Designed miniproteins, single chains. Designs and how they scored, part 106

Each design is a single chain, and the fold is of that chain. pLDDT is the mean over its residues in the fold that is shown.

## One batch from the design tools (miniprotein)

Design m3692
Fold by ESMFold2-Fast:
Structure m3692 (fold): chain A 103 residues (1-103)
Amino acid sequence: MEENRKLADEYEKKADEYIKQGEEALSRGDNEKAATYYFKAAKYYAQAGVFYLESGDPERAAEYFRKAADYLEKAAEVSTDPERQAAFRKGAEVLRELAERIA
């Protein structure tokens, strides 16, 4: 559906903006802020995946769920909080399993 693809594009751009903010925070040594921005990027990529799935494109949805999982793992990698690390890694596993099931 055309509207869902436009929403997916918008959410992808938001994810890209958060990635830039995460890289900037990381360059300042603000690991927890960087993790938060990577988590936000992952959420926007996951939502873009949902829009692709709703538009009847499970292959592209799976691609975006994998991108979301990658940024959750990056958030876990830069975070120094063990609880946040565990939560991010669990989220990444769930999204990878979802991607494998739909494509």
Scores: mean pLDDT 88

Design m3693
Fold by ESMFold2-Fast:
Structure m3693 (fold): chain A 58 residues (1-58)
Amino acid sequence: STTTRQQLSNIVSQTRQQIDQIIDDGRRNNIPPSQINSRIDQIGDDSNQQMMDIVRQS
């Protein structure tokens, strides 16, 4: 449905913005790449779960 597509597109856009913010914050605060990568992986997993839930509910 159009609604499902819109919700998925919104999650993708929000996830990209969150990842960009994490990278920027990590660089400013000298956070080790391993910690930045772990946070990015977690955001990715959370986004995948949200998208799967939306598809399953549709």
Scores: mean pLDDT 84

Design m3694
Fold by ESMFold2-Fast:
Structure m3694 (fold): chain A 66 residues (1-66)
Amino acid sequence: SPLADQVEKAIDAGDEETALELLLSAGVPREQAERIVRGYAAARKSGDPVVEATARHDLRELVDAA
């Protein structure tokens, strides 16, 4: 998903505000957008590949459902 790829790139760049704005502009509800951005950012910071893979999957599922 182009949107999921853009959100991932924004979070990986440390720009969680841009990631949140991308999700909100796509029609994702604020509560869901905030949870997924925080979850993905925390997963990336953890360095755990299983946690990172789960967070990436959750992000893509949310974007594809929107």
Scores: mean pLDDT 83

Design m3695
Fold by ESMFold2-Fast:
Structure m3695 (fold): chain A 94 residues (1-94)
Amino acid sequence: MSPVEEARRLAEEAIRLAEEAAKALLEGDYDTAAVLLNKAGELIAEAGGLPPEAQREAAELLERGAERIRERYPEAKEAPFLLRTGAELLRRRA
């Protein structure tokens, strides 16, 4: 798998976990949400170890994912915030 393909895989999985966390937050299941957000954060950290071009690809996907989650689950602010913050961190390192 190329670094860019790995970055896409990590970002897509982080977005999926963040969306599940958003659903958990809306249900008041804060423990499940925390576990899912922590896992998403770990995947974003792994993407930070990839080459700059791959980090940039992950950042773009995370930003788009954050916006979709914000639109779909506007009250679950912690999930899109994590993805947006992760994207900014990856862009600064690239």
Scores: mean pLDDT 88

Design m3696
Fold by ESMFold2-Fast:
Structure m3696 (fold): chain A 85 residues (1-85)
Amino acid sequence: AMYQLDRQTVLSTVYDNLQRIGDYIQQHPNDIDTARTRMDITSIYAGNVGMTDLSQEFQDISNITDPDVMYQRVQDIQSRVRQQV
């Protein structure tokens, strides 16, 4: 990993990004491409800090084109990340 951040700091950053993406999907359901781009950026961040399994899950979510399905997946992974913070 390029960043020597502790796991809790990394997970808090990921959690904040997921919350913002979820809020964006609810406020702008017709602009799924922006939510997908933000999820892809979050995937890259997770990969760069060595969280390869989370990076892959975020990449899979970034390929979702249905805003309701994407929102459900974001909520599920956000809940799992929250338990680790």
Scores: mean pLDDT 81

Design m3697
Fold by ESMFold2-Fast:
Structure m3697 (fold): chain A 80 residues (1-80)
Amino acid sequence: MFLTKEELRKLAESLGFSPEVIEKLDELYDLMEKASPRAKIFAEAQLGILFIQRIVNPDLSDEEILKQLEEIIAEVKKRL
């Protein structure tokens, strides 16, 4: 990931993500640092899609975002 953990957090805050979502993003970031290059690229692409979804649909619930983040985290863990 080209963003630092703090830069990612600030971006998520600017998009109106809840503290729970930001905590899950921190967890994913830590996993990505340990992940294979392919798993990192996968996670970065999925995060990009998630952020675009939030921008296009501001009413997208934090529960739905958390569910998608948990799915991304599970996939990255499988590919460590």
Scores: mean pLDDT 78

Design m3698
Fold by ESMFold2-Fast:
Structure m3698 (fold): chain A 73 residues (1-73)
Amino acid sequence: MTVTLTATFTFNADGTVTLTVSEKAEELLGLKNATANLGVPVTATKTVSELTVEVDGDKITPLSEKSSTEDLS
């Protein structure tokens, strides 16, 4: 089963990602307050204001994003 959803991802400087999905998408996918560690090394906080992903079982694939990077120095 393949499902496309839109969610907000915040990439933290510690390499973790906070996933915020709409309440409707959370209800449909059975996800609740999901936090994912993508193992991506980051040196600054990056906020993706809109990210479209494709969900196929337990696999999440990003399709497109709108993002900004916050640089502290």
Scores: mean pLDDT 47

Design m3699
Fold by ESMFold2-Fast:
Structure m3699 (fold): chain A 95 residues (1-95)
Amino acid sequence: SVEELIEKLKSDDPEVQAEAAIRLGLTRDPRAVKPLKEALEKTRNPYVFIALMSALYLLADLPEAVEAFKELSKSKDPVIRKYAKEMLEEIERRK
C-alpha cells in the first residue's frame, strides 16, 4: 500500500528508502508527493537523493508534484535548487 511505502521512506537502509521512493513514484498517487519531498529535503545520501528526485519526476503529471518542484527550486540548498530547476525545465519541454 502507499502507506507502507511511505513508512519505508523512514528506513535507515538506503536501498530500502530508494526502492520505496521509486515504488511510490510508480503508484501515481498524489499522497506520495509530500513524503517524497520531505525525505528529499532531509537526505544526506546521494543514492537516495537520486531515487527521490526520480520518484517525484515520475509523479510530474500531477499538479502536486509540479508544485513540489517549484518549492524545491526555491530551496536554500543549492544542490536541491539546481536539480529542481532542471526537472522543471524538462517537464516544460515535454508539454
Scores: mean pLDDT 86

Design m3700
Fold by ESMFold2-Fast:
Structure m3700 (fold): chain A 78 residues (1-78)
Amino acid sequence: MSEKEFLDEVYRALAEIIYAITKIAVKNAKSEEERKQILEDGIKMLRKLLDEARAAGVSPETIAFIEKIIKELEEELK
């Protein structure tokens, strides 16, 4: 595995972990305000990860995956 391939896998795994934790936290939210805060925090973390992934030159496929999960969480923010 090259350093670039390893880095791509790491960014993908981090995105999957952030998404999973956010979804679990949303399911356990006790109020609408707590739910929105959890989604906003998850989106913020994923957007920061996306910027770092782009700077690191990870694959277009991994970038597209992170963008997709950000969009899914943004759609839930209603």
Scores: mean pLDDT 86

Design m3701
Fold by ESMFold2-Fast:
Structure m3701 (fold): chain A 100 residues (1-100)
Amino acid sequence: SMETLRADGPGAVRGAVGSVRKAIEAVENGDYKTASIYSVAARILASAARFAGLTEQADKIEEAVRLVDKAIEYKKKGDFEKANQYIEEARKLVDEVEAA
């Protein structure tokens, strides 16, 4: 229900941050299938956070997921420097969400 989503907003944010961190770990290990699974989980949880009214946190999580997807793209192309830059930007965004 919408009331349950509003009540569990902080839980959804914590879960989404955890999922992004696990996606980053999977990308660093070359496990793009696991990274994709955690990226999907983070998007679902970001949507729940948005419905709870945590719009700024949801926006940052969704941006972090997009950066993880870019890191996977560049790693597959052999551009590890760009991939690492996207990973560090994604990490910074989820750190900002946890600090709030």
Scores: mean pLDDT 86

Design m3702
Fold by ESMFold2-Fast:
Structure m3702 (fold): chain A 69 residues (1-69)
Amino acid sequence: QYFLVVETEDGKIVEIPLPDEEAARLAELIIGQELTAEQLAEIIGLSLEELASLGLKPSDIVKVVGVRR
């Protein structure tokens, strides 16, 4: 299992569970980028509902910090 680590605009760290190793590889390509939660969901293949369960709204800006196992 892998987790995408993002930082919100208010400085909170959120760990998003990734379904497989391919999602983790895609996430590594966007490390250091600032994206909306909606853009992140589209790139990684996550649902907006899953992100909402973690407290992220589609318009929230997040910085991709890294990927962990």
Scores: mean pLDDT 81

Design m3703
Fold by ESMFold2-Fast:
Structure m3703 (fold): chain A 67 residues (1-67)
Amino acid sequence: ATETVSIDPAVIERILEIAKKNGVKEAIEHAEQALADPDPEKRALHLIKAVNKLPISPGELGRAILA
């Protein structure tokens, strides 16, 4: 079976929630693009861009994703 490592949409939705909570328009836009894009590679790039715009630590981000 050809398995593409896809980012769980729930992870992207959590990042979008954090972006909305912090009012970071650019992060919100990137997270929404990640949810809308059917290409796993482009989805990952959009998610990385969203995360890079958020004023949160890697530890806080990891905790939010796993919660």
Scores: mean pLDDT 73

Design m3704
Fold by ESMFold2-Fast:
Structure m3704 (fold): chain A 81 residues (1-81)
Amino acid sequence: MLLSVEEAIARLEEIYAELRATGDFAAAGARLRELMAQLSPEAQEVAERTFTGVLTYLADGREDLADAVLAEGKRRLREVG
């Protein structure tokens, strides 16, 4: 069954928090793939774009920009859900 928008957002926030705490990109990627399998195609596109931006900025040490990308991604998920 597809996840609700708010459940998808909650899981996305959990994955982000775990990634920030552990630096385990492989574990975060695996959890994201599991999340995406439970999303609509529109929500999958938003989640994928959001996490690409988050990973890019975290790799560059720009937590402020990673937080901004996640906030925008959550907003877009609410628009497509």
Scores: mean pLDDT 82

Design m3705
Fold by ESMFold2-Fast:
Structure m3705 (fold): chain A 86 residues (1-86)
Amino acid sequence: IKEKIEEVKKLIGKAVAAMAEGDTEKALKYLEEAIEVAKTLEEEAPEASREVVEHLEKAKKALEAGDYEAALQHLKKAVEVLDKLE
C-alpha cells in the first residue's frame, strides 16, 4: 500500500508541474495514470481509494475546462487523503 500511495503522489506532483508549465495534455496524462493507480488502492483501502479517485476525477474535469485553480484544489484534497493513509 505505501508504494502505491507514493506512486499516486508522484503522479500528482508531475501533473502539478505540467500544469505550472501550461502543458495541459501532459498534466491530463499524469492525472489519468494517477486515477488508475489510485483505483488499485481499493483492495487495501476502499474508502480512501474512492475519495482519492473522486478528487482526481474532479481535478481532471476542472483541467479539461481550463480551470487550473479548481484542478489544484482537488489535487490538494487527494494528497490530504493519501497523507492520512501514511
Scores: mean pLDDT 82

Design m3706
Fold by ESMFold2-Fast:
Structure m3706 (fold): chain A 97 residues (1-97)
Amino acid sequence: TPEAEAILARLREVDTQLGQAVRAGDKETVEKLGREIVDLAERLLATPGATPEQLRQGAVIARSAAKAGEMAGVDPEVIERLRRTAEELERKAQELA
C-alpha cells in the first residue's frame, strides 16, 4: 500500500541517519532516532495491506536499531520496544505469507 511504502521509505532514511550517529558516537541522536524507528515500525505493524516483504524489512531495521542502541547505552525501554516490535513484524509477515 502507499502508506506502508511511505513508512518504509522513512524507516530507511532514519536507519541511514542512525548509522551516521553511531559512527559519530552521538548517543543522544542514536536514542532520538531509535525512538522514531519504534514509532514508524509500530505504525507499519498497524498498517492494513502491508506485504510480508515490507513487514520483514521493517523488522530488520528495528532489530538493527535495537543492537545499535544497546551498544550506545540507550534507554533499555527503547531497546525492548524495538525488539518487541521487530518480533511482532516478523510474526505478522509469517502469518500473511
Scores: mean pLDDT 88

Design m3707
Fold by ESMFold2-Fast:
Structure m3707 (fold): chain A 70 residues (1-70)
Amino acid sequence: SMHQQALENIQRLLEKILRSGSYDKAEIEEMAELLLQLPEETRDKVLRELFSKAPDVGAEVMELIVEKTK
């Protein structure tokens, strides 16, 4: 499904960031776009996981989602 594909893409992107120890603005934008494809409840769960594993990434992604949904 579209949601499963988005979740897989989110997981791969997070793994890439964790392996490299760095990320750029394009990766944050991609992560936010993938999260916006998810239902709100699933999005919140994934955001909590991002904050747990990569709090800086989670914070920047959440800020961008808030800006896009105002």
Scores: mean pLDDT 85

Design m3708
Fold by ESMFold2-Fast:
Structure m3708 (fold): chain A 64 residues (1-64)
Amino acid sequence: SAEAYHRKGEEAFAAGNYAEAARYYHRALQLDPTHQRARENFGRALGAYYRATGRLDVEALTAP
């Protein structure tokens, strides 16, 4: 479910795995595009990833 993927994203984010968190939040949004928390957290995870790496590989983060 969208909520299960959102929860996995939160766990990955808490562990500092921002790219993995972004992927889980993106999966949640694929299942429920109106999931506001997943949308907000997806942006937060991308921002954290960019701040940590100085790079944003959107293709790797949103690839199937």
Scores: mean pLDDT 79

Design m3709
Fold by ESMFold2-Fast:
Structure m3709 (fold): chain A 77 residues (1-77)
Amino acid sequence: MIDEGEVQLALARMIAGVALASSKPMSEEELARLLAKAVGADPEEVLAVLRGKAPYPEDPVIREAVEAIKEALEKQK
């Protein structure tokens, strides 16, 4: 069966997708906080990675969540 972490990642990506489908654009900080909460990560750490100020974390779930946020933000630009 799928890992608990994989389920959390799928949920985080779904939340990000729904947020982006909303008519109101979301800020980088807002998206980082939402996904960090969904995967149980520190939003400041997620935000730092998004801004290229910190290396990618070892946790694959957090890495995938960061990539999902980055793709979402690029689509809003």
Scores: mean pLDDT 65

Design m3710
Fold by ESMFold2-Fast:
Structure m3710 (fold): chain A 97 residues (1-97)
Amino acid sequence: DAGRAAVEVGRRALEEALELARELGDEDFALFCEECLGLADIAIGLAKITGDYEFAARVTLECLEQALELAEERGLEEIAALCRKAIEEVRALLAQL
């Protein structure tokens, strides 16, 4: 349950970051978010077969941590705040496993 919840939080945050990047016209950051969502979808697909949602959640967490670093470097404060909140929530859910 916590692993699935962590995946949902992480994936939703990446989708929100993508939409914000598109609204801001940051095509490079939007492309990064699209690549991260692709990786998350592959990990989630594997989790549906294996039951390893912890692995899928850790993949989404890694993507969010990279997105946060990139957003901070680019001065995208709204996206950085979104990623930071999602990272804390995903980590808290993973700690319950």
Scores: mean pLDDT 87

Design m3711
Fold by ESMFold2-Fast:
Structure m3711 (fold): chain A 63 residues (1-63)
Amino acid sequence: SLEEKLQLTRPVLEARIKANPGKYEELADEFISTLPYEEQQRVRETRKDELIAFLKKLEAELK
């Protein structure tokens, strides 16, 4: 699932946020590109805002 992959890749996402704070759109697009091709379009169209919110929350937790 999307949530499962986010949990498994959390340390990588944290490192990316620390290196490039505020780049939520770019990081979200990079993450989506790592999903299976058939999931990428669905996530971009229906869940991108949730993903960006997750990344913003993650950055807040690191401060």
Scores: mean pLDDT 78

Design m3712
Fold by ESMFold2-Fast:
Parts: structure tokens; C-alpha cells; sequence
Structure m3712 (fold): chain A 95 residues (1-95)
């Protein structure tokens, strides 16, 4: 996964680029507003894997404001789970 490898490379520099995380957050919120929930969930998952749980919650709040309650529920669940738990959760709710 290129996003996971990019995140790993950033951690090897002892930090994640906050500007990149901000842009991913903004793109996730925009995807929610445009009704592109798969893109919003993908951005939320990336932020959760990068440790930006607050960013995931901001996308979840945007989904809730848009009336996409199920998407908000999934994003909130991703913010509270580790990587293995997120994979199992997504397998159950998206399939």
C-alpha cells in the first residue's frame, strides 16, 4: 500500500508531515460533502493508521452533519481501533 509506505517513511524521520495530514483531512471532509463516502472512508483509515485520530473524528463529524450517520459511525469506530481491529471491522461492515 503506497500510503502505508509513505507513512512509514515519514516515521523514519521521527515525525509525520502535518501539512500532508491536514490536506488528507480536508480531502476526506470534501469527499463527504460530495457524497463520495468510499473516498472519505479511505482518507479516514489513512489518518487512523497515521495516528491522527482527531482528523478521523473531524471527517466523522462532517459525515454526521451531512446526514451520513452510517459513515460517521464507521469513521468513529476506526478512530478507536488498532490496525488489526480496523481491518476486521471494515470486512464486516463493508462486505
Amino acid sequence: DPLVEATRAAFEREKIDEETLRKIREEGIRAVKEGDYLTALAHGQFLANAGDHEGVREIAEAAKEAGADRVAEILEALAERNLEERHEYLRQVLN
Scores: mean pLDDT 75

Design m3713
Fold by ESMFold2-Fast:
Structure m3713 (fold): chain A 74 residues (1-74)
Amino acid sequence: MLSRSEQEELALRQLQALVDEAEALSKTQSPEEVLAQFRARAAELVASIEDPAIAAWARAFADWVAREFRARQA
């Protein structure tokens, strides 16, 4: 069984992979499409997390990434 810390690290690594994918897609897709895809995939990841505290953290992290992405496009 993974500890809460280990589950959080795994979730962070998976979220980082989604960020890397979004950055790669930003070269060929519109910012709106990239952001929509990132949000959809992040929501799927959050839904797969069994620990509600880690799920809440991952959701907050994904929201933060989405806001930062939008800010950088301004």
Scores: mean pLDDT 78

Design m3714
Fold by ESMFold2-Fast:
Structure m3714 (fold): chain A 80 residues (1-80)
Amino acid sequence: EPSVLTEEDRERLLEELDRERKRAIEELKRRGLPEVYIEAVERTTELLKRALTEDRFEEARAELERLREEMEALERAAAA
């Protein structure tokens, strides 16, 4: 994979971030958690977008994966 992030690669990653953000916010709302959790997700997403625009590709990818795992853990806790 090229180490230089293309505009198309950045766009795809931003789309992935948006999908995970929406999923996380929906789960938080479904569970009735306070707005501060939604704000935290939005803040994290903003930081990840900045990392992507600054070509910190690996960092952005790792944080996106963490967010995904955290949301899956929250979903499992809600189901159990």
Scores: mean pLDDT 70

Design m3715
Fold by ESMFold2-Fast:
Structure m3715 (fold): chain A 97 residues (1-97)
Amino acid sequence: SDKGKKYVDYLEKKGDSKSLYGAIQTAISKLKTLKPTKSRKKAIKYLQKAGKYAKQGNVKKAKDYVIKAIDVLDKGGDKKGVDYITNSLYLGVQASK
C-alpha cells in the first residue's frame, strides 16, 4: 500500500536500520501466522533479505526488498498480507521517534 511504502521511506531517510530491522522481523512473524500462499512465501523471502540488509545498516537495499514484498502481495490481491507489513512498518516508525 502507499502507506507501507511511505513508512519504509521514512525509516530509510532517517537511516534507522535498527527500527527498520525490528519492523521487518515483526512483519515476517505476522505473515507466518497467515495461511501459506505462493505470494506470501515469496514476500517472506523478500523480507528475510530486507532484514539481512537492515542488520548490515544498508537501509536503501532493505527498503528495496520491503517494497518487493509489498508489491508481490499487492499483485496477488493479498490485502491482509499488505496490511500486516504496513502495520509492522508503522510500529517501526513509532519506535524511530
Scores: mean pLDDT 90

Design m3716
Fold by ESMFold2-Fast:
Structure m3716 (fold): chain A 94 residues (1-94)
Amino acid sequence: SEISPQELLDKLRELAARLRAATSREEALAVLDEMIATLQEAANTTTDPELKALYEKYAALLREIRAQLEAGEISLEQAQTYVEAIVAEFEKWL
């Protein structure tokens, strides 16, 4: 089923709230995986090429943050801050 941009934004906001509540790196990585999968599924199901490109861009940004967190290059608090900024930027395009 194709998700609307508003439903996608609502889901990402819910996931961002769960990431803010995360108390461990393992918990944060699991939430990031769900955020990335949500954006990738939206990209794969949309018929709008501009929305597809937007969803793929933000999935890629989240994958980068996930990789840095998994490698220990950034702290949990930094990952939470960066993801909040990414979601806020994504909101302005919807």
Scores: mean pLDDT 88

Design m3717
Fold by ESMFold2-Fast:
Structure m3717 (fold): chain A 107 residues (1-107)
Amino acid sequence: SEEKKKKIYEIAKKAIDEIVKLVQSHPRLSQEAIDEIRKIAEDSKKKLDELYKNGELTVEKVIEILRETFQKIVDIVRKENPESLEEIVKAIEDIFNKFLDEISKIQ
């Protein structure tokens, strides 16, 4: 339904926003890394916007976009700060798992 598609879209965008906020507040990430992560997040939001606009937004496609987005962000974090890696990666994984839980309730 249209209502379900809108909910999926909102949940996905919220998850992306939460990860950006987490990364921006981290004192051990460079401004360059934060800027790269913001670009990845904005590119992912554009993909979600296009799918939603065209009526092509599905749970499967949203999960794929978010999984790719989260992996790219984790890769940047790993490159920048291997010493605090575990805490940041777990926080990112928690956001993704919460997203998966919320999305599963709409299926």
Scores: mean pLDDT 84

Design m3718
Fold by ESMFold2-Fast:
Structure m3718 (fold): chain A 96 residues (1-96)
Amino acid sequence: SELRERLEELKERAEEAGDTLLVAAIDTVESLLQEAEELKEQGKLSDEMLKTLQRIVDLLERLMEETDPKKREELRKELYESQNRLIDLLQEAKEE
């Protein structure tokens, strides 16, 4: 998976930088990606879930590169909202 490879590379970079909050966020997203991959095998993965996962990975990569505290706070807010949306979508799919 391209998303898995991107997350693994990003995690190594975050660990080297000592960004423990970003490492924790990546670990959460890796767990959500695993759940999405399991749903894909069941034919339950929606385009909206894939777009949300891509958005989350893009936000994590942007957060790694961003040095401005105000912009980092906005990125963290968008990341939080996108993660919650994905969690809701995954949970709805599991209940079907």
Scores: mean pLDDT 86

Design m3719
Fold by ESMFold2-Fast:
Structure m3719 (fold): chain A 66 residues (1-66)
Amino acid sequence: GSLEEAAERVRRSLLALGAPEEVAEEIRRMILEGKLEEAAEKVSRVVGQKLGPAAGLAARHEVLSL
């Protein structure tokens, strides 16, 4: 479904940014479990560390909007 596609897209994007596989897979699993707030916080931290705080905040908003 679209949620599985969104979760896999997020996982692949995190891996492309150099996030560890275990972190990317944990976030993917959280999205599939409907834990969007927790997933958004983790995505925000990872993206913020790699691309800066504005990018982290934008990524957080996108995950919360799933």
Scores: mean pLDDT 84

Design m3720
Fold by ESMFold2-Fast:
Formats: sequence, C-alpha cells, structure tokens
Structure m3720 (fold): chain A 72 residues (1-72)
Amino acid sequence: DLKEKAEKAVKDAMKKLGLKEGVDYFDIKIEDTTIAGKPAVLVTGTAKTEEIATALSTAITGDGIQVKLTVG
C-alpha cells in the first residue's frame, strides 16, 4: 500500500534527520492522489528552511510517492 509506505517513509525520515514537529516542520499531510493517470501518494507540508525541505523531499520521495513542501 503506497499510503502506508509513504507514512513509514515520513516517520523514518523525521527520526533519522532528528527533525521536530512545530520547530523544523509543520502540518505534514499524506493524501491519495493521481500522477499521469496512475495511483500515487502526495506528501505536503511546511519546512522551516529550504535545507530541511530538500532533506525531507530526498528522504521521502519514492516510486509513486511525490513530495511538495513549502518553506515558511
């Protein structure tokens, strides 16, 4: 299941990178979506810095898992 895979990837990335909710990232959401007519999962949210956004995107992105983080 892509959603369960994405949820695990998010949790593992946050733990591995030592990131904290409400400090380093905010409002992470994992939603079912479609990319080019195929089932996929979209991870959205806000990262405190561009560096954190890049690190999270790199750690979470996978086959059928797309990451779109804002910086704020």
Scores: mean pLDDT 81

Design m3721
Fold by ESMFold2-Fast:
Structure m3721 (fold): chain A 100 residues (1-100)
Amino acid sequence: MTEKKAEELKKYYDEKTAEIKREGDRAVSLAQADPAAGQAALDRLEKRFIELVKEGNKEIEKAYKEYGQETRDVMFEGLRKVGKAAKEAIDRVRAALAAQ
């Protein structure tokens, strides 16, 4: 039971992290080709980051109510990776825009 839930959460956050990295890569490419489109992509990533923080807070509350320690540790690691990927994507787009 617990191990299956931890595996599902790991997959969920790994996929979410990969999606954010792909969006970041696309936003960097847009910023290099069209600064206006790059700025719009940066604005979307910043909104996405705010949404991820809000979602993460709800997920943490749910985890303390529903999950054991081992499953919570997998979820917290997943949330950390997602947040780091989003911040790194935002920083990369800002750097690409500054280089224009």
Scores: mean pLDDT 83

Design m3722
Fold by ESMFold2-Fast:
Structure m3722 (fold): chain A 92 residues (1-92)
Amino acid sequence: RREAIEALAAEADALPALTPEDLRALLRRYLTTVAEFPEERVDAALANAGEGIYELLLEILERIAKKLNAEITEEHREKAREAAAALAELLA
């Protein structure tokens, strides 16, 4: 999994300029390879911009919370929504 993150970082560094299309491709690869979401779910989430990305980020947070024996709070949900909105703007 560390190798997948390093490969994505190297791919980003090799680009002369990071376009919205390049960022979308990198995010899609991260979500399918590192976060292990199905391709059709990632494609649907990216098509639904902020709300779709928010749902994927929430699921990642829920997986982390379960491993740490912790609960997801409203503050965590709000921060995930803010992150999803910021990513949606970068993809526009």
Scores: mean pLDDT 72

Design m3723
Fold by ESMFold2-Fast:
Structure m3723 (fold): chain A 81 residues (1-81)
Amino acid sequence: MSPEQKQLQIIAEILDEAYELLKEGVEPEEVIKYFEEKAREAGIPQEVIDQLVAMIKDMLAQGVEPAKAFEFLRKLALQEL
């Protein structure tokens, strides 16, 4: 597996955890913070984290449900694997 594919797999796993937290009723802002912290701990580049968070926030601003926003990004990451 390439370094890029490993990075996408880690991102997909963290997004899956974030999705489960949203289903448990954790607030979207706390889930975004959890995602940022976990991605940093996993060694994901800050530029990539910032881009993913920006995409989530943009989807939320467009009226997308938080759980659907995280599910969309997870599916997108898995398609690139």
Scores: mean pLDDT 80

Design m3724
Fold by ESMFold2-Fast:
Structure m3724 (fold): chain A 83 residues (1-83)
Amino acid sequence: AEKEEEKLKENRLKAVEKILNELGIKLSKEQVEKILQLYEYIKKQDEEALTKIVGPEYAKELLEMANKGVEDEELLKFIVKIL
């Protein structure tokens, strides 16, 4: 369980860094952590936590994208765009 959770965090961090490099965007550690937190809530389907951070409209859109099976790269690009 713990090893799987740590591997998921590492994969998410790698995906976020890849997208940031492709976009040429330099983000603070705080901004990267916020993106990772949102991504975790999306995978957990925590609509309440997402709504508190991005509002109800974006929370619904993010969950709908995840449920539709959108690729993680596309999902993360959308998160970066709305933050």
Scores: mean pLDDT 74

Design m3725
Fold by ESMFold2-Fast:
Structure m3725 (fold): chain A 83 residues (1-83)
Amino acid sequence: DKERKIRLLKAILNSPNSITLKELAEKLGISQSTASRHAGEIQELLQKATGYKPTSNSVDLAEIKALATKLGEEKAIELLRQT
């Protein structure tokens, strides 16, 4: 669901770098598996949009935050709406 991905992205951007995916899932009322899947999809879209080459194959909330900040929050949200 695009709306859940947008909520997750906003939560990542407004949270400290120490926050875990489990804590985000609990705050959003979704399963950890759903949060992990959505975070991975957000990360892939941001990597494609910015031309960033990943250094690992795991979900990285700090990378998502950095790439979304570089792209701009509004543009990152628009990418999620277009998928």
Scores: mean pLDDT 79

Design m3726
Fold by ESMFold2-Fast:
Structure m3726 (fold): chain A 76 residues (1-76)
Amino acid sequence: DLKERIIEAAERGLKELKELAKQVPPDPEVEKLLKEVEEELEKIKEAKNEKELKEAAEEFVRKGLEAAAKIVELLS
């Protein structure tokens, strides 16, 4: 059930990130990063083994942090 727990956490994280993005003016870089985060979530869902799951989850976190950092920059 590790995969299901990761999917649930990732879906919650993406939802919160999208809500945070609504607090700043529309930005093409934020939109691009959010799209990339969504793509990594789909890879998590499609992962067939532990290696694929780990790699997709790591990229999801990395890209999510990049998106969050850009949103914070726009708040300043």
Scores: mean pLDDT 85

